# Ledger of designs, part 59: designed miniproteins, single chains, continued (5)

Each design is a single chain, and the fold is of that chain. pLDDT is the mean over its residues in the fold that is shown.

## One batch from the design tools (miniprotein)

Design m18034
Fold by ESMFold2-Fast:
Structure m18034 (fold): chain A 89 residues (1-89)
Amino acid sequence: MAKLTVEIELLSPQTARARAVAEDLPQPVRLEISATSKKTGTVLTEVSVGEEAVAYVTAPPSSLIEKVQARARSAESGSEKSVSLTLEP
């Protein structure tokens, strides 16, 4: 069964590490990691092809990272999975 997992580590109020892993999706899989800031909206989109993606996200000096979202899409099957995590303050 297709699965997408996302891990987020907050390194500072402005910097986070996000890791996305797609399992049981027909390859090739497009992995996208997007982050948003409360003030500026989307601050990063990182795209890779494969089973795993890692992104380091840095918000502008006057902003904080609020949300990270990952998406995985199989080119063969068209199957898509998405996960979003909201960071707490």
Scores: mean pLDDT 70

Design m18035
Fold by ESMFold2-Fast:
Structure m18035 (fold): chain A 65 residues (1-65)
Amino acid sequence: MLEKIRELAKKAGLSDEEIERVVETAETFYEDALKRGLSKEQAEKIALETAEGVIDAIKRRRELE
């Protein structure tokens, strides 16, 4: 899962520092979801959606589409 998130951020043209920020944020949400009793599948979905949101926010800040 986290490797897929890292690949998405890398393909989006993010720097290594931005990629790590995306992965760490997604991992935090994944762990929180599991602690709240959500299934692994639900936690992975939340982590992926979180990663996509962070990537989008970074790209917008950089004046990218």
Scores: mean pLDDT 80

Design m18036
Fold by ESMFold2-Fast:
Structure m18036 (fold): chain A 76 residues (1-76)
Amino acid sequence: LSPTEKVGLILAGKADFLTKEELRKIAESLGIEVDPNMTKEEIKEKIVNYINELLQTKKMSVDELVDKLEAILESL
């Protein structure tokens, strides 16, 4: 999968290709608080909810979010 395809899957809530540790790193990079005892599914839900809130409140555009997520994925 290309970085762009990976970002598209994350935005669609289909980040199953990522490990729990990679999801934790993405959440931390986005400023989302993650408990060490959280499951992979709970971390995925927090990321999706954060993304949906950013888009619904128009605090960040889809293009800005894609650029940010691509940079985070490159750092993994």
Scores: mean pLDDT 77

Design m18037
Fold by ESMFold2-Fast:
Formats: structure tokens, C-alpha cells, sequence
Structure m18037 (fold): chain A 67 residues (1-67)
């Protein structure tokens, strides 16, 4: 079972792209992609190793915590 998101966690999207958690403030999370670009998301739900995040355009994305 996954713990709540923390700085240094690695998330993988449905296409296999990896993101590193660089900041967490309440229900807001900042993810750095493999190119070094940082994106902000809202945490909607945490279900085990599956995290549902919403981007600034209102699109929902499901990420998996990489162990």
C-alpha cells in the first residue's frame, strides 16, 4: 500500500513517463518530468499505488507510484 505523496517519490503515467515529486503543499503537488519541466497538479484521490491528479486545464490523470 502506498503512503501519501512526498518529495522524492516517483510517479509513472499510463504511457510510462516518469515524474518526480518536487513539492507537496496540502492537496497540491509539483511534479518534475524527465525533461526537467515542473507541472502543478491537484490531488483528487489516493487508492493504494494509484494517484488521481488534476492538471490546470481540469484534465484528470492516473499515476502509479514507482517503488
Amino acid sequence: PAEPLKVGDVLEDENGNKYTVVDVVGNLVALEDESGEVHEYVILSVEGDKITLEDPDGNKHVFTVVK
Scores: mean pLDDT 79

Design m18038
Fold by ESMFold2-Fast:
Structure m18038 (fold): chain A 100 residues (1-100)
Amino acid sequence: SAALQADIDAGIAAIQRAVIDRYAFPPGMSLVDGLRAEIARMPEVVDRLMELFGLSREEAVEIATRSVLRAIDYAVERGLAPADAERLRRELEKKAEELR
């Protein structure tokens, strides 16, 4: 439904804002450490998306995965090494598969 799509889009935007705020660098956190923390938090994000929006697990995992992929792309623009970005994308893919 249009209402559900709007709620999903709002949820994605909220996650993206939280990620951007995190990559404003809390003291002592590298881009790699921050992105790994976001990957580690995906179970809570998936559960919250299912609870708030009535999404299937597969839909929630896809939304969370897309959000973290955008965060990795942003981190590359901020100087994250391409090799680190590739490793993080593999870690993300593995985590997404485990959550399905």
Scores: mean pLDDT 76

Design m18039
Fold by ESMFold2-Fast:
Structure m18039 (fold): chain A 94 residues (1-94)
Amino acid sequence: DLVKKVEQAVDDLIEVRKETNPKGFKYFEKGGEKYITFYEAEYDKNKPPELKEVTKSLKDLKREILENMLEEAKKRNLDKEVIDAIEELLKKYK
């Protein structure tokens, strides 16, 4: 099942991001939704790199990953079944 494989790949990418983040991910729940707080480097050509605290819902993070996967799959002209599986998962996170 390609949909399940794509869902697993999203979860694997989130774990990689958690492991490579300076302090990992801080999880919390608000209003029945799960949120993540993490740090990312902000680059300005006139300033040294600075770590910024970012908070977003797990749903938004998964949607961003899936949108990037879809763009890359289309750019590489991957099989229609792979593209359809990513689009199917994206409907769950809209």
Scores: mean pLDDT 78

Design m18040
Fold by ESMFold2-Fast:
Structure m18040 (fold): chain A 89 residues (1-89)
Amino acid sequence: EDKEKLLEALEETAEEHPEYRELFEELKEMVESVPAHVAFTALAIRAIGLELDGSPEAPALLRALARYYRKLGYEELAKKLEEKARELE
């Protein structure tokens, strides 16, 4: 796990989805302010919450997580997260 790669993935996804820039800035601030394991748990809970609420923000957050896992070399996990994001759209 690498907080720097997570922050990079959030920023890159925010650039592709400017309509959700405020959400991604909030998430980046949270990640920067807490230990890595807390940040990861908080992001997972937020993603689940957004999905359960049917929020249009859910696929954007899933794409950010997919980008992060791809940077770590977990290509299959990244692909599954991207497929889930498409399913929710």
Scores: mean pLDDT 79

Design m18041
Fold by ESMFold2-Fast:
Structure m18041 (fold): chain A 73 residues (1-73)
Amino acid sequence: DPLVEALYARIEKGKSLEEIAREAGVTVEQVRTAVELAQRGKSKAEIAEEAGISEEQAALLIRLIQEALEAAR
């Protein structure tokens, strides 16, 4: 999905997906899944279930992604 790939590129301008994964205690693959689900408008609970992470980890990932997007300006 070109929109998801563009979103990854923008996130990585502010913070690498590997750094986000390390800070949230998840894998890079789980970060990518969370980004795709968030882009589709999924809730924290839905992101946690689909990515196989806790709701606390999903909340942290959403925060870190938003911080990376703000830093990428």
Scores: mean pLDDT 81

Design m18042
Fold by ESMFold2-Fast:
Structure m18042 (fold): chain A 118 residues (1-118)
Amino acid sequence: MEEAIEKLKEMDERDEIDGLTSFKAVLELAEQDPDVTPEEIEALRKLYEAMQAGRIPTPEEVELAARGVDRLAEKYPELKTIYKLKAILYLQLDTPENRQKALEYAEKAGPKYREALL
């Protein structure tokens, strides 16, 4: 867990923009955090695999994964890479509401990440 947190801090310091790299780091933290449920971890794994394969995940998978990421964001509010993943998750759902949520989380991740999405 400490190693996963340090990796995320390093990514925040370098303003990591790569979505897959950010996703993998947050997934590794989620797998080690006792407050993230096994169902939320499984949803995150499925979304990571879908993103690697260029597949569109189901709304249910995104919702479950988002709950796990929300727990991490609450516990580690200063880790910007967690907000980058939230933005990525909501972008997987092609609706105006989810696009708006993605932009809000991208802004929380930092101006550089917001510009990369626009």
Scores: mean pLDDT 74

Design m18043
Fold by ESMFold2-Fast:
Structure m18043 (fold): chain A 85 residues (1-85)
Amino acid sequence: SSVDSLNAVRNQVMDSSVIQDRISNMDDSTLASLRQQGIDSGLSPQQLIDQRYDQALQMVANGGSFGDAASIIADAAVIQALASQ
C-alpha cells in the first residue's frame, strides 16, 4: 500500500547514514533553506517530521505524486538532522 511504502521511505530517510549522505550531496544554499524551514515551522524536529509525514500521507491519499510525498519526508529528515547538529 502507499502507506506501507511511505513508512518504508520514512524509515530509510531517517537512517543516519542516509541523512549524512544526503547532506554531503546538498549545496550550502539548499541546506540553509532547509534549516530556515525548520526555524520558520516553530516545531521541534520530531513534531516537524510527524507533520511532514502526515502531509505526505494526505498527499498520496488525494492522488498526489508519491515522489513529491517522499521528498517531503526526506527534507524533514534533513531538517531534523541539521537541528540536532
Scores: mean pLDDT 79

Design m18044
Fold by ESMFold2-Fast:
Structure m18044 (fold): chain A 58 residues (1-58)
Amino acid sequence: MGSVQQAKKLMEQHPEVKPEVEKIIEDTENQLSFSPGLRGVGRNIGSGEGIALIEDYT
Protein backbone atom coordinates (compact mmCIF):
# COMPACT_ATOMS: atom_id res chain seq x y z
CA MET A 1 0.00 0.00 0.00
CA GLY A 2 2.74 2.50 0.88
CA SER A 3 4.41 1.94 -2.49
CA VAL A 4 1.18 2.87 -4.29
CA GLN A 5 0.94 6.17 -2.46
CA GLN A 6 4.59 6.92 -3.17
CA ALA A 7 4.11 6.13 -6.87
CA LYS A 8 1.09 8.43 -6.93
CA LYS A 9 3.12 11.32 -5.52
CA LEU A 10 5.91 10.66 -7.99
CA MET A 11 3.33 10.88 -10.77
CA GLU A 12 2.12 14.24 -9.46
CA GLN A 13 5.65 15.66 -9.23
CA HIS A 14 6.79 14.22 -12.56
CA PRO A 15 3.80 14.22 -14.96
CA GLU A 16 6.05 13.09 -17.82
CA VAL A 17 6.16 9.58 -16.33
CA LYS A 18 2.48 9.68 -15.36
CA PRO A 19 1.19 7.08 -17.85
CA GLU A 20 3.76 4.47 -16.76
CA VAL A 21 3.33 5.13 -13.05
CA GLU A 22 -0.45 5.08 -13.42
CA LYS A 23 -0.21 1.67 -15.08
CA ILE A 24 1.76 0.36 -12.10
CA ILE A 25 -0.86 1.68 -9.68
CA GLU A 26 -3.67 0.00 -11.62
CA ASP A 27 -1.74 -3.27 -11.72
CA THR A 28 -1.17 -3.13 -7.97
CA GLU A 29 -4.84 -2.42 -7.26
CA ASN A 30 -5.88 -5.32 -9.48
CA GLN A 31 -3.56 -7.61 -7.54
CA LEU A 32 -5.08 -6.49 -4.23
CA SER A 33 -8.57 -7.13 -5.64
CA PHE A 34 -7.72 -10.59 -6.99
CA SER A 35 -5.60 -11.90 -4.10
CA PRO A 36 -7.75 -13.55 -1.39
CA GLY A 37 -5.41 -12.51 1.41
CA LEU A 38 -5.22 -8.90 0.22
CA ARG A 39 -8.89 -8.62 -0.72
CA GLY A 40 -9.87 -7.27 2.69
CA VAL A 41 -7.05 -4.73 2.85
CA GLY A 42 -9.48 -1.93 1.95
CA ARG A 43 -10.41 -2.81 -1.61
CA ASN A 44 -13.89 -2.12 -2.96
CA ILE A 45 -13.63 -3.83 -6.33
CA GLY A 46 -15.56 -6.90 -7.52
CA SER A 47 -13.09 -9.46 -6.22
CA GLY A 48 -15.31 -12.43 -7.08
CA GLU A 49 -14.28 -12.50 -10.72
CA GLY A 50 -10.63 -11.94 -9.88
CA ILE A 51 -10.57 -14.89 -7.50
CA ALA A 52 -11.40 -17.26 -10.37
CA LEU A 53 -8.39 -15.98 -12.33
CA ILE A 54 -6.00 -16.11 -9.35
CA GLU A 55 -7.01 -19.72 -8.68
CA ASP A 56 -5.20 -20.75 -11.86
CA TYR A 57 -2.08 -18.81 -10.88
CA THR A 58 -1.97 -19.90 -7.26
Scores: mean pLDDT 54

Design m18045
Fold by ESMFold2-Fast:
Structure m18045 (fold): chain A 56 residues (1-56)
Amino acid sequence: MDQRIKEAIIRLGETRLDPETVERIRRAPNAAQAAMLAIEAGVDPDEVSQAMNDAV
């Protein structure tokens, strides 16, 4: 479950962020930290929440 949510966040990041930032998100140890990194990098929190819900 966490792995699929993390993959959804990575996909969202690939459309919004540079490749180096996406690699940082990919290296996050869990979905919660991946989500936090994406939000800190400028992804809309609502888009992150939507991606997480769609992955479940």
Scores: mean pLDDT 80

Design m18046
Fold by ESMFold2-Fast:
Structure m18046 (fold): chain A 110 residues (1-110)
Amino acid sequence: MELRKEAEELYNKGLELLSRGDYQAAIDAFEKAAELYEKAWRETGDIEDLKLASQAYLLASYAAIKAGDVERAKEFIEKLRRIAQELREKGYDEFADLVETKAKELEEKI
């Protein structure tokens, strides 16, 4: 999917921005990547896109915490919990548990 490729490019850009401490730009890149992965999932039904969206929101939340942007961090943590619920509904309980655990760890850093 073209959406998955575009999301991957943004995700990789986010990693580069995060590594150099450009937290605000990293947040925007990861958020856009996550939204594109979610769109890919809606079009294809491929659960891998939901898993990738969760990874992007996890890093967006982490970057927001590093930036001191508590409001955006909480928003992304809520997105993670929603994706975990969707994964569980689709029968991916172990991955849903992992996402929920990561969301709790991020919330403890706020």
Scores: mean pLDDT 89

Design m18047
Fold by ESMFold2-Fast:
Formats: structure tokens, sequence, C-alpha cells
Structure m18047 (fold): chain A 81 residues (1-81)
């Protein structure tokens, strides 16, 4: 699916980002995986956004937060199509 391919590309991007610590990479990879599982389970978009925004609010690194926000925005576009 488009959602699975988007998540895979973002996981690769996060894993390769030299500006992220190993802990931040693990956190973002877990987040991407959880969002993808919710999409695959058919969770409504509004619930996915609510859960994702709550998680993003806990991220202290501005760069990591921006990556999570950009991933969510791209995933929302796929779900709305």
Amino acid sequence: SKAEELARRWMQRVAADPRLTPEEKALLLSFIHEVLEMVKEGVPLEEIVKVAEKFISTITNPHAKKLAEEFLKEMEKIIKE
C-alpha cells in the first residue's frame, strides 16, 4: 500500500539521519510503526492524528519533532485520498 511504502521510506530516512541520537531514532521508528499499524487496522484518521499529536508533544528535540510532524502530514494526505 502507499501507507506502507511511505512508512518504509520514512523509517529509512530516520535510520540514516546523523542528527538523531540512537534513542531518538528508536523513538521515531516506533512512532512510524505504530501509526502504520493504526492505518492498517482501519483506525479513523481523527483518532490516528489525536494519538500521533500526543506523542509528538513529548518530543523535546526540535529536529526529531519536525520529522514526526512531516511524516504525519504526508500520511494524512495518503489516508484522505
Scores: mean pLDDT 87

Design m18048
Fold by ESMFold2-Fast:
Structure m18048 (fold): chain A 93 residues (1-93)
Amino acid sequence: SREARERYDRAFAELKATATPEQQELLAKIEEAIRELERALLAGDRAAAEKAYARVLEAIAKLKAIATPEQQKLAAEMERSFKEIFEKALAEV
């Protein structure tokens, strides 16, 4: 939904604004994995899409492990909104 994308973009931007260099690297990996997921979904490649989806969740988990309490709330919102955006699309590939 548009609302889920807006929540994701806002949480990502807020986290990026306070991110350490290590956290910025993880955010870049998340963006790369989302691009891979979108490409795989457009191609109808279920295996590639599932792999990219898992990679996004893994990177978010790593980000949470090194996040402040405030950043953990933002990372949790990113995870929740990411799932809302992509779970239905993944099921329909």
Scores: mean pLDDT 88

Design m18049
Fold by ESMFold2-Fast:
Structure m18049 (fold): chain A 114 residues (1-114)
Amino acid sequence: LGKPIPVTDLPVESERYAGKRVLLVGRPPDLVRAATFLEREGAEVIGMLGPENPFAVLLGALPQIRELKPDLVLLDKDYEELKPFFEKMGIPVAVVDLSDEEAVRAAADELLLG
């Protein structure tokens, strides 16, 4: 019948998003919360800028976006107007409430894990 796998000896999912690169766009403190969650689960997180002008994010972060080649972009609802820009670059994008860890997890699971 095969070897039983111990159901109580599963490794912690701290590397769930290992090797995945995520760009966050929003405002503190929501960026810190989302970044802390994603980094705890093994993701590389950069580009955590959310100025009053959404287009200033693109100008300031373009070198980081080009270098990072993100696997996912998470936009806070206030920055939804940037979604078409990242979609045209062929990057998966989700608009989520970055203060909601369950919404961030759901988007990351769908777009990074399939």
Scores: mean pLDDT 70

Design m18050
Fold by ESMFold2-Fast:
Structure m18050 (fold): chain A 84 residues (1-84)
Amino acid sequence: KKQEDAIKAVSLQLQAVGLTEEAHIALERGDPVAVLEHYLADLRALKEQSKELSEEDQKIVNKTFEKHLAEAERILAEARAREA
């Protein structure tokens, strides 16, 4: 369980990094708000999956998710301001 939780924690963190990078590219490309909302939804879904991990792994993963969720929300706000 500990080894499986650690592997899952690393996987979730890498997925969060990938989604945030894709959101940045989508914003620069001028993609619609709906595309950026999809990336934020995917990041939130990954954070929910982290609740299945050990408390130690959740603590590590939560710091990473807080950073990436804040960045994705900032990207989405910028896209919404552009369309308003």
Scores: mean pLDDT 81

Design m18051
Fold by ESMFold2-Fast:
Parts: sequence; structure tokens; C-alpha cells
Structure m18051 (fold): chain A 71 residues (1-71)
Amino acid sequence: MLLSEEARAFFDRALAELLAAAPEDHAAVLRRIAAESPDTREYAAALTGAAIRAIGDLIDAELAAKRAAKA
């Protein structure tokens, strides 16, 4: 699937902001990003993909932290 230049730029900024935030603030950051999102199917699909990847990264980091704490 091709993202428009506008969707790609929005996606890159949104992901950078999410990754820069502390984990405890991620829910608030995600809500703000969702509120600022263009109301289009293309942008919705791009954000869904970004959110899934970001959530996966957070889960992996939490699992790694738990494993380190048990060792």
C-alpha cells in the first residue's frame, strides 16, 4: 500500500512523538495523535499500522524488563 506524502509525514511525526514520551504517558499521547489525525481511510490505516508496531515495541520492552528483574 502506498502512503501519500502527507500521510507519511504525519505518521513519522506521530511515531517520533509517541516514542519520545514516557511509557506512562503513551495513552494520553495516542489520544492526542488520534484527535489530530486527518479523517481519511488512508490516514486511519497508516495510524493503525503505526499503533500496532508501537504497542509491540512497548510489550517487548516490558517483557525484557521483567526478564531482567527476574535474573
Scores: mean pLDDT 66

Design m18052
Fold by ESMFold2-Fast:
Structure m18052 (fold): chain A 95 residues (1-95)
Amino acid sequence: SEYDKIREEVDSIIQETQQKIQEIFELGIRENLSRAVVIERINKVIAEAEKKLAEIYEKARATLSDDEVQQLEAEAQFRLEMIRLAALAKADAIS
């Protein structure tokens, strides 16, 4: 269905975001990046994900109901915020 295709696009953006955050931490260890730099990079990755998701929702409005778009947006926003909070908690452990 069209809903399933759009949900797959949303899931792809969230998965890519998690991978980019993991790469930030790996680079942080390798290059001895400060906590502040790691946090800045995490926030930039999250902001880019939010922008890409907003573009997906605008396109989705052409084919999905308002309720379907709202559900996708709410689920993705919750998932992205949980990813952000977990990443920031991990960054707090950087000496």
Scores: mean pLDDT 89

Design m18053
Fold by ESMFold2-Fast:
Structure m18053 (fold): chain A 76 residues (1-76)
Amino acid sequence: SEELELILKTFIESLEKQNVPKSLIEELKEIFEEVSKKFPEINLSELNEAYKLLLEGKSKEEVIEEIEKKLKERYS
């Protein structure tokens, strides 16, 4: 979806402007790609939550699971 790609691009550009480490940006891209395959409803709020969870020291796998759980509860 062009809308999903635009959301991700805008979010990543904001992180790059804030000098967020490239490794963390790459993890966020991977999380977005994995979650968006199952939940195309993913938006900026979920990306911000994923970023917060990564900063709290959660693994990429733990973040994916938590975001998918929240989206399932919200949209089921």
Scores: mean pLDDT 81

Design m18054
Fold by ESMFold2-Fast:
Structure m18054 (fold): chain A 83 residues (1-83)
Amino acid sequence: GFELLSLGKYDEAIKALKPEAEAGNARAQFNLAVAYAMKGKLDEALKWAEKAAQIDPELARGTARVLRSLGLEEVAEKVEEIV
């Protein structure tokens, strides 16, 4: 989960989070969006951010804030448009 993101283990984070995110866990969808963005997979990042926003808009705002802090301005702006 989040621990794998914090350690920079993005491939392991994606693998761990994907089953939970597909099951509708908004926090897992949020974390998966961040992991995909860190790997440069913009389309996947936006897809999971949109799913998280539909369940919990505050998690989508959190995603945008994290992406902006990482210098991913374009992705952050697109996520902010979802909420």
Scores: mean pLDDT 75

Design m18055
Fold by ESMFold2-Fast:
Structure m18055 (fold): chain A 110 residues (1-110)
Amino acid sequence: MENLRKAVENLIKKDPSVKEVLEAILETSLEKDPLFGLIKTLGIALIRAGRDEEGEAILSARSLEEAAELLEKYFGFDKEEILKGEVKVLERLLELIVQLIEEVKEKEKA
């Protein structure tokens, strides 16, 4: 998925400290479709961060279209931009996942 790789490269250029986390996200495929797999990774990150209702809803999605509707509902993403896999939308999605992972690490230290 070329757009996903471009989104990752753009984020690493802005903040090199996120490189290891972003590379781990790319290797973690929960679905055959890479975008749908990335959205499922968000669902897991939400549950780990204590946002169980949002995370469970996203993980229950049966299609990319259903997952995109949930992202629009909970995070204000544009459904059509998600379905197109636009680089800017993928960057925003990856930034949200990284933020949730860092929130979990902070809670584990407390």
Scores: mean pLDDT 78

Design m18056
Fold by ESMFold2-Fast:
Structure m18056 (fold): chain A 94 residues (1-94)
Amino acid sequence: SPEEVLEEFRKLADEALKKYENGEMTTTEAIYELLSRLLGISVEEVKKISPTEALDRLAEKYGLTPEQRRELRQLYLDFLSKMGKIEAKKAKEK
């Protein structure tokens, strides 16, 4: 369902952020792992498309409304913002 995929995004994004903060993943690896798991396709397939195209495919696959598509985009932008804050914090601690 659309609500279920939005909840799954939040859970998988939190997991990816924890691995990113712990140095287990690079920024690019965290993005590709998140999108791969949400779409149910390989990281190699995700690398062939843009993140925007990946989000559009996810929205189409689960039949998201225009409002839910905007929420999905906001969740992705928030994920990127949180990674940027982690990176900035790490840079200040060195």
Scores: mean pLDDT 84

Design m18057
Fold by ESMFold2-Fast:
Structure m18057 (fold): chain A 88 residues (1-88)
Amino acid sequence: SSSREQHIRNLFQQAKSSVPESEQDLFRRMSILYTAKGIWDSSASSFPQDREESERARRELDRQLQETFSQLSPATQQKILEALQKAK
């Protein structure tokens, strides 16, 4: 939903100031991927008839998230995990 998208976007925006300049592009990519994942998670819950499509999209996003996350420094990885903890 728009509300979930905005919440994720706000959490990443808050964390952005603590991310090194050299990692800003990868951090932006993480923000985009997590926002997209939030949309598909909401779709799977709200539209059961589209569940399989939403689950396939979510798995592909999880793969891309893992790939992008592994390229970040441990410090930036921790900042992302802290932001996601606040999303719960």
Scores: mean pLDDT 77

Design m18058
Fold by ESMFold2-Fast:
Structure m18058 (fold): chain A 87 residues (1-87)
Amino acid sequence: AVDAAFAEARALANTIKNPQVRAETLAFIDRVEAAVKAGASRSQIASLLTAGYLRLVGLFLEGADENDVQKGIEALRLVGDAIDAAW
């Protein structure tokens, strides 16, 4: 389930038109996947997801398209929800 969620999150992130929002979303997905595979704690993974959400909100405030930012947040939520379900 978790591996499928990472694949789905990356597929969603790759539909983001803004190259910066897309790159940042994919980078956070990669960081979360690496942390999960390294056996990171729930608090460490929650911190990474929170940092990703805050970064994407920051890009929205800097003028990034709302639909692109929303897709990025949804991609991170997909991996976060799958990780929570697996614990």
Scores: mean pLDDT 86

Design m18059
Fold by ESMFold2-Fast:
Structure m18059 (fold): chain A 55 residues (1-55)
Amino acid sequence: MIRQGDPSSWSREELEAWIAYYEEQLAKAEAVDPNSPEARNLRLLIETLRAILAA
């Protein structure tokens, strides 16, 4: 998925919704190959969004 806009400008609800969406995508990617670039990128994206949410 291509990033559109700055996640730090999103509402808490938007951040939570995107985190949930990417967690579902990550679970699917990890079922195929947990060490794939796709899975790694999804983990980094989720971590970034969670860090913004926690700030």
Scores: mean pLDDT 77

Design m18060
Fold by ESMFold2-Fast:
Structure m18060 (fold): chain A 57 residues (1-57)
Amino acid sequence: ERIVVRPTDWSKEELQARLEEARAAGDFREEMEVILQMIEDEELKKAVEERINKLLE
């Protein structure tokens, strides 16, 4: 297949790389934050965000 550049997908790949690094480092806080950014459901995203804020405290 031909190579097609998709700027929007590129950000998801960056987030995946960050997630992988956070998981390897055992940084659960950052791991959850990256997952939050990958969530497309706004209500679910909000709920996860609140949990992460609690963890960061």
Scores: mean pLDDT 63

Design m18061
Fold by ESMFold2-Fast:
Structure m18061 (fold): chain A 112 residues (1-112)
Amino acid sequence: MKIDERAIDLVMDFFGLNEEEAKNLLASTLEKDVTEEELKELVDITPSNGEASLQVTKPLYEVLKKLAPYIPNNNAKNIDDAVLQLLRSSKELKKEIALKYLKENPPNKKVE
């Protein structure tokens, strides 16, 4: 699958992953190529507690949704609350969650 280099850089920075780990995470979480257009698309994440919505890129939102079930002690009421918990987590915890997901869901696709 083809993934824009900017998506790889974003995931590396966000989760504290190296390039190989970031490519593997994207390949495991996403079913299709990541285009420049998808990187420009923003998703509104609306918390259930009445806080203001946060915007993230569509590919990052899709990754975060896949990782949400792997959050330790997850008491989120919906998927957006779980995504917000992950966004607010330390880089160390984000990396731990991402690597745990990868261990259980190894990539079956090659990133170009």
Scores: mean pLDDT 77

Design m18062
Fold by ESMFold2-Fast:
Structure m18062 (fold): chain A 60 residues (1-60)
Amino acid sequence: ATDEEIKDGVLDLAVAVEITIAKRHGVPVEEAIAWVTRLADKIGVPERKERYVALVRERL
C-alpha cells in the first residue's frame, strides 16, 4: 500500500468512529453531513465527500 492509501484508510476509519460517536450523542443527520463535507474539503480530499456522506446516511 502507498502512503496515500494508508492515509485514506486511516481517514475513513476516523470518520466512521466520529459518526458512531455522533449517533451516540444524537447529532442530526444534516449536521453530520455538513461536518464531513467541510472536513473533506479542509483536509484536501474533496473526492471522498460522497463516500463520507453515504457513511453518515447509512449509520445515522
Scores: mean pLDDT 77

Design m18063
Fold by ESMFold2-Fast:
Parts: C-alpha cells; structure tokens; sequence
Structure m18063 (fold): chain A 77 residues (1-77)
C-alpha cells in the first residue's frame, strides 16, 4: 500500500509536469492543448476514485494547477 501511494504521488506530479511541457511547446495547437487538458483531467478524476483519501487534496490541487496553466497559456497565444 505505501509503495502504491508513493507511485501515485509521483504519477500525479509527472502528469502536471508533462502537461506544463505540452503548454510550452510552440508546435502544439491551442486545440491540442485543450484536448491534453481534458485527457489529463479525466485521468486524474478517475485516479481520485481509486486513490487513498490522503491523496485527494493533492489530486484536486493538480487539477486546479492544470486549469490555471491552461488559462495562462491562452493569454499568450
């Protein structure tokens, strides 16, 4: 269980980081960036259903951070 929780935390952090990289990539269209956001949010929401209660705040923070990053990317392009 403990090792599983640690892997889930790493997965959540990686998902946010990977999404941030997508937003910084000039070759990715706004449409593709929005699709990436929707996919990432769906994956994190699904993960929340299975994740330990202690990870729920972290998942919620990750979802909010992804939305904030996406909104900021729209202001520049």
Amino acid sequence: MEEEIERLKEAIEKAVRDFEEVLKDKSVSLEDKKAALERAKAELEKLKEWADESLHPLIEEALKRMEELYEKSLEEE
Scores: mean pLDDT 77

Design m18064
Fold by ESMFold2-Fast:
Structure m18064 (fold): chain A 56 residues (1-56)
Amino acid sequence: SVAELGREVGLSPASISNLLRNADETTLRVAEADLSAARGEALARRVVDYARRHRR
């Protein structure tokens, strides 16, 4: 869930929900780069993969 992912990655559920709503490929690429720099590639990929699945 959004709340579970937020706890794992240190983001608020609102931040993750906003990412899901604005999840075009450009937004996801930027988010992945930013999260990779801050938290590492594995965590960034988890967040982006979650967004892609729930965006569809």
Scores: mean pLDDT 71

Design m18065
Fold by ESMFold2-Fast:
Structure m18065 (fold): chain A 85 residues (1-85)
Amino acid sequence: ADELTDVKVEIDPETGKVVATATSAGDSGTYPAFVVLEPRAADGRPRLVLFVQVGATGSKFAVLEVDPADGFRAGDQGTLTVTAP
């Protein structure tokens, strides 16, 4: 994990948006998040990941695996809210 602990990712049933939370000793705040298809994971099977970018440099903050059985789909959008420990 990219400096994240206590990670929780869910879909808001009212809005269909991704709602994720995490704890980090570093940057706190709310960041845009996107579900993307990773077509070849280490085991050769496609996986869905929640991708979160921060800052003007387009630096990757976190990549978190999500389960399509929990309702996640490629193209889903939402937020990751990071709080201090």
Scores: mean pLDDT 70

Design m18066
Fold by ESMFold2-Fast:
Structure m18066 (fold): chain A 70 residues (1-70)
Amino acid sequence: EPLPLIPLEERERITREAIEMLRRGESLEAIAERLNRPKSLVLALVKVAALEAGDTELLDRVLAEERRLS
C-alpha cells in the first residue's frame, strides 16, 4: 500500500526519531504516542527505511514490534 502523503523532510524526521527510539528499546506504541502519529504510519516508515538501507538488524526489530501488535 502507498505511504501517506507527507512532506519528505517531515517523513525523514519521523523516521529518524522512530529509529533512535527503537534502538533505545522503546515500543512502537510508545514511539507513536511520543511522535503523535498512528502506529501503522510509524511502522511503515521505519520498515521502508530499514529495507532501503539494507539494515537487517533494524528490520528484525521492526518486524518483532509488528508481530507483537498483531
Scores: mean pLDDT 77

Design m18067
Fold by ESMFold2-Fast:
Structure m18067 (fold): chain A 83 residues (1-83)
Amino acid sequence: MFPTQEDIDRARALVSHFADAARENGASIGDINLASGLMLPMLTGAIAANDQEGLERAIELGLDILRAGGMSDEQIEKIREAV
């Protein structure tokens, strides 16, 4: 199914909220950019397909990138709660 403009806008909003929460919790700009770039197409596809598991997988991928970049479990949980 082709993504609508609304699906794309929702995905962009989620990535923006994730990036803001990550920045507030001390994530590096490089890690935020990498996570955001990988999350956006996954979130767009999941939203267009109404795929809740795909949406959760996209968010967890972003969080895993931040964790690999040195973020603590406590910081990751704060970011998850913000999204």
Scores: mean pLDDT 86

Design m18068
Fold by ESMFold2-Fast:
Structure m18068 (fold): chain A 62 residues (1-62)
Amino acid sequence: SREKLARLVAHVIDAVGAELEGNLEESKKHYEEAIRIAREMVAEGDTDAESLLKWLEEKLKE
């Protein structure tokens, strides 16, 4: 849904902001929430969210 995509994007923006400020715990929390939302979108049949989920998971592997 558009509402889920908007929340996902907001969490990515917050994660990047926290990362730039050196707050790695806050950044990780926001990436984890974005991944949760992306997984829900994939489960709902959003194939575009599959690529986004892969990118977000790669971010947390660092």
Scores: mean pLDDT 83

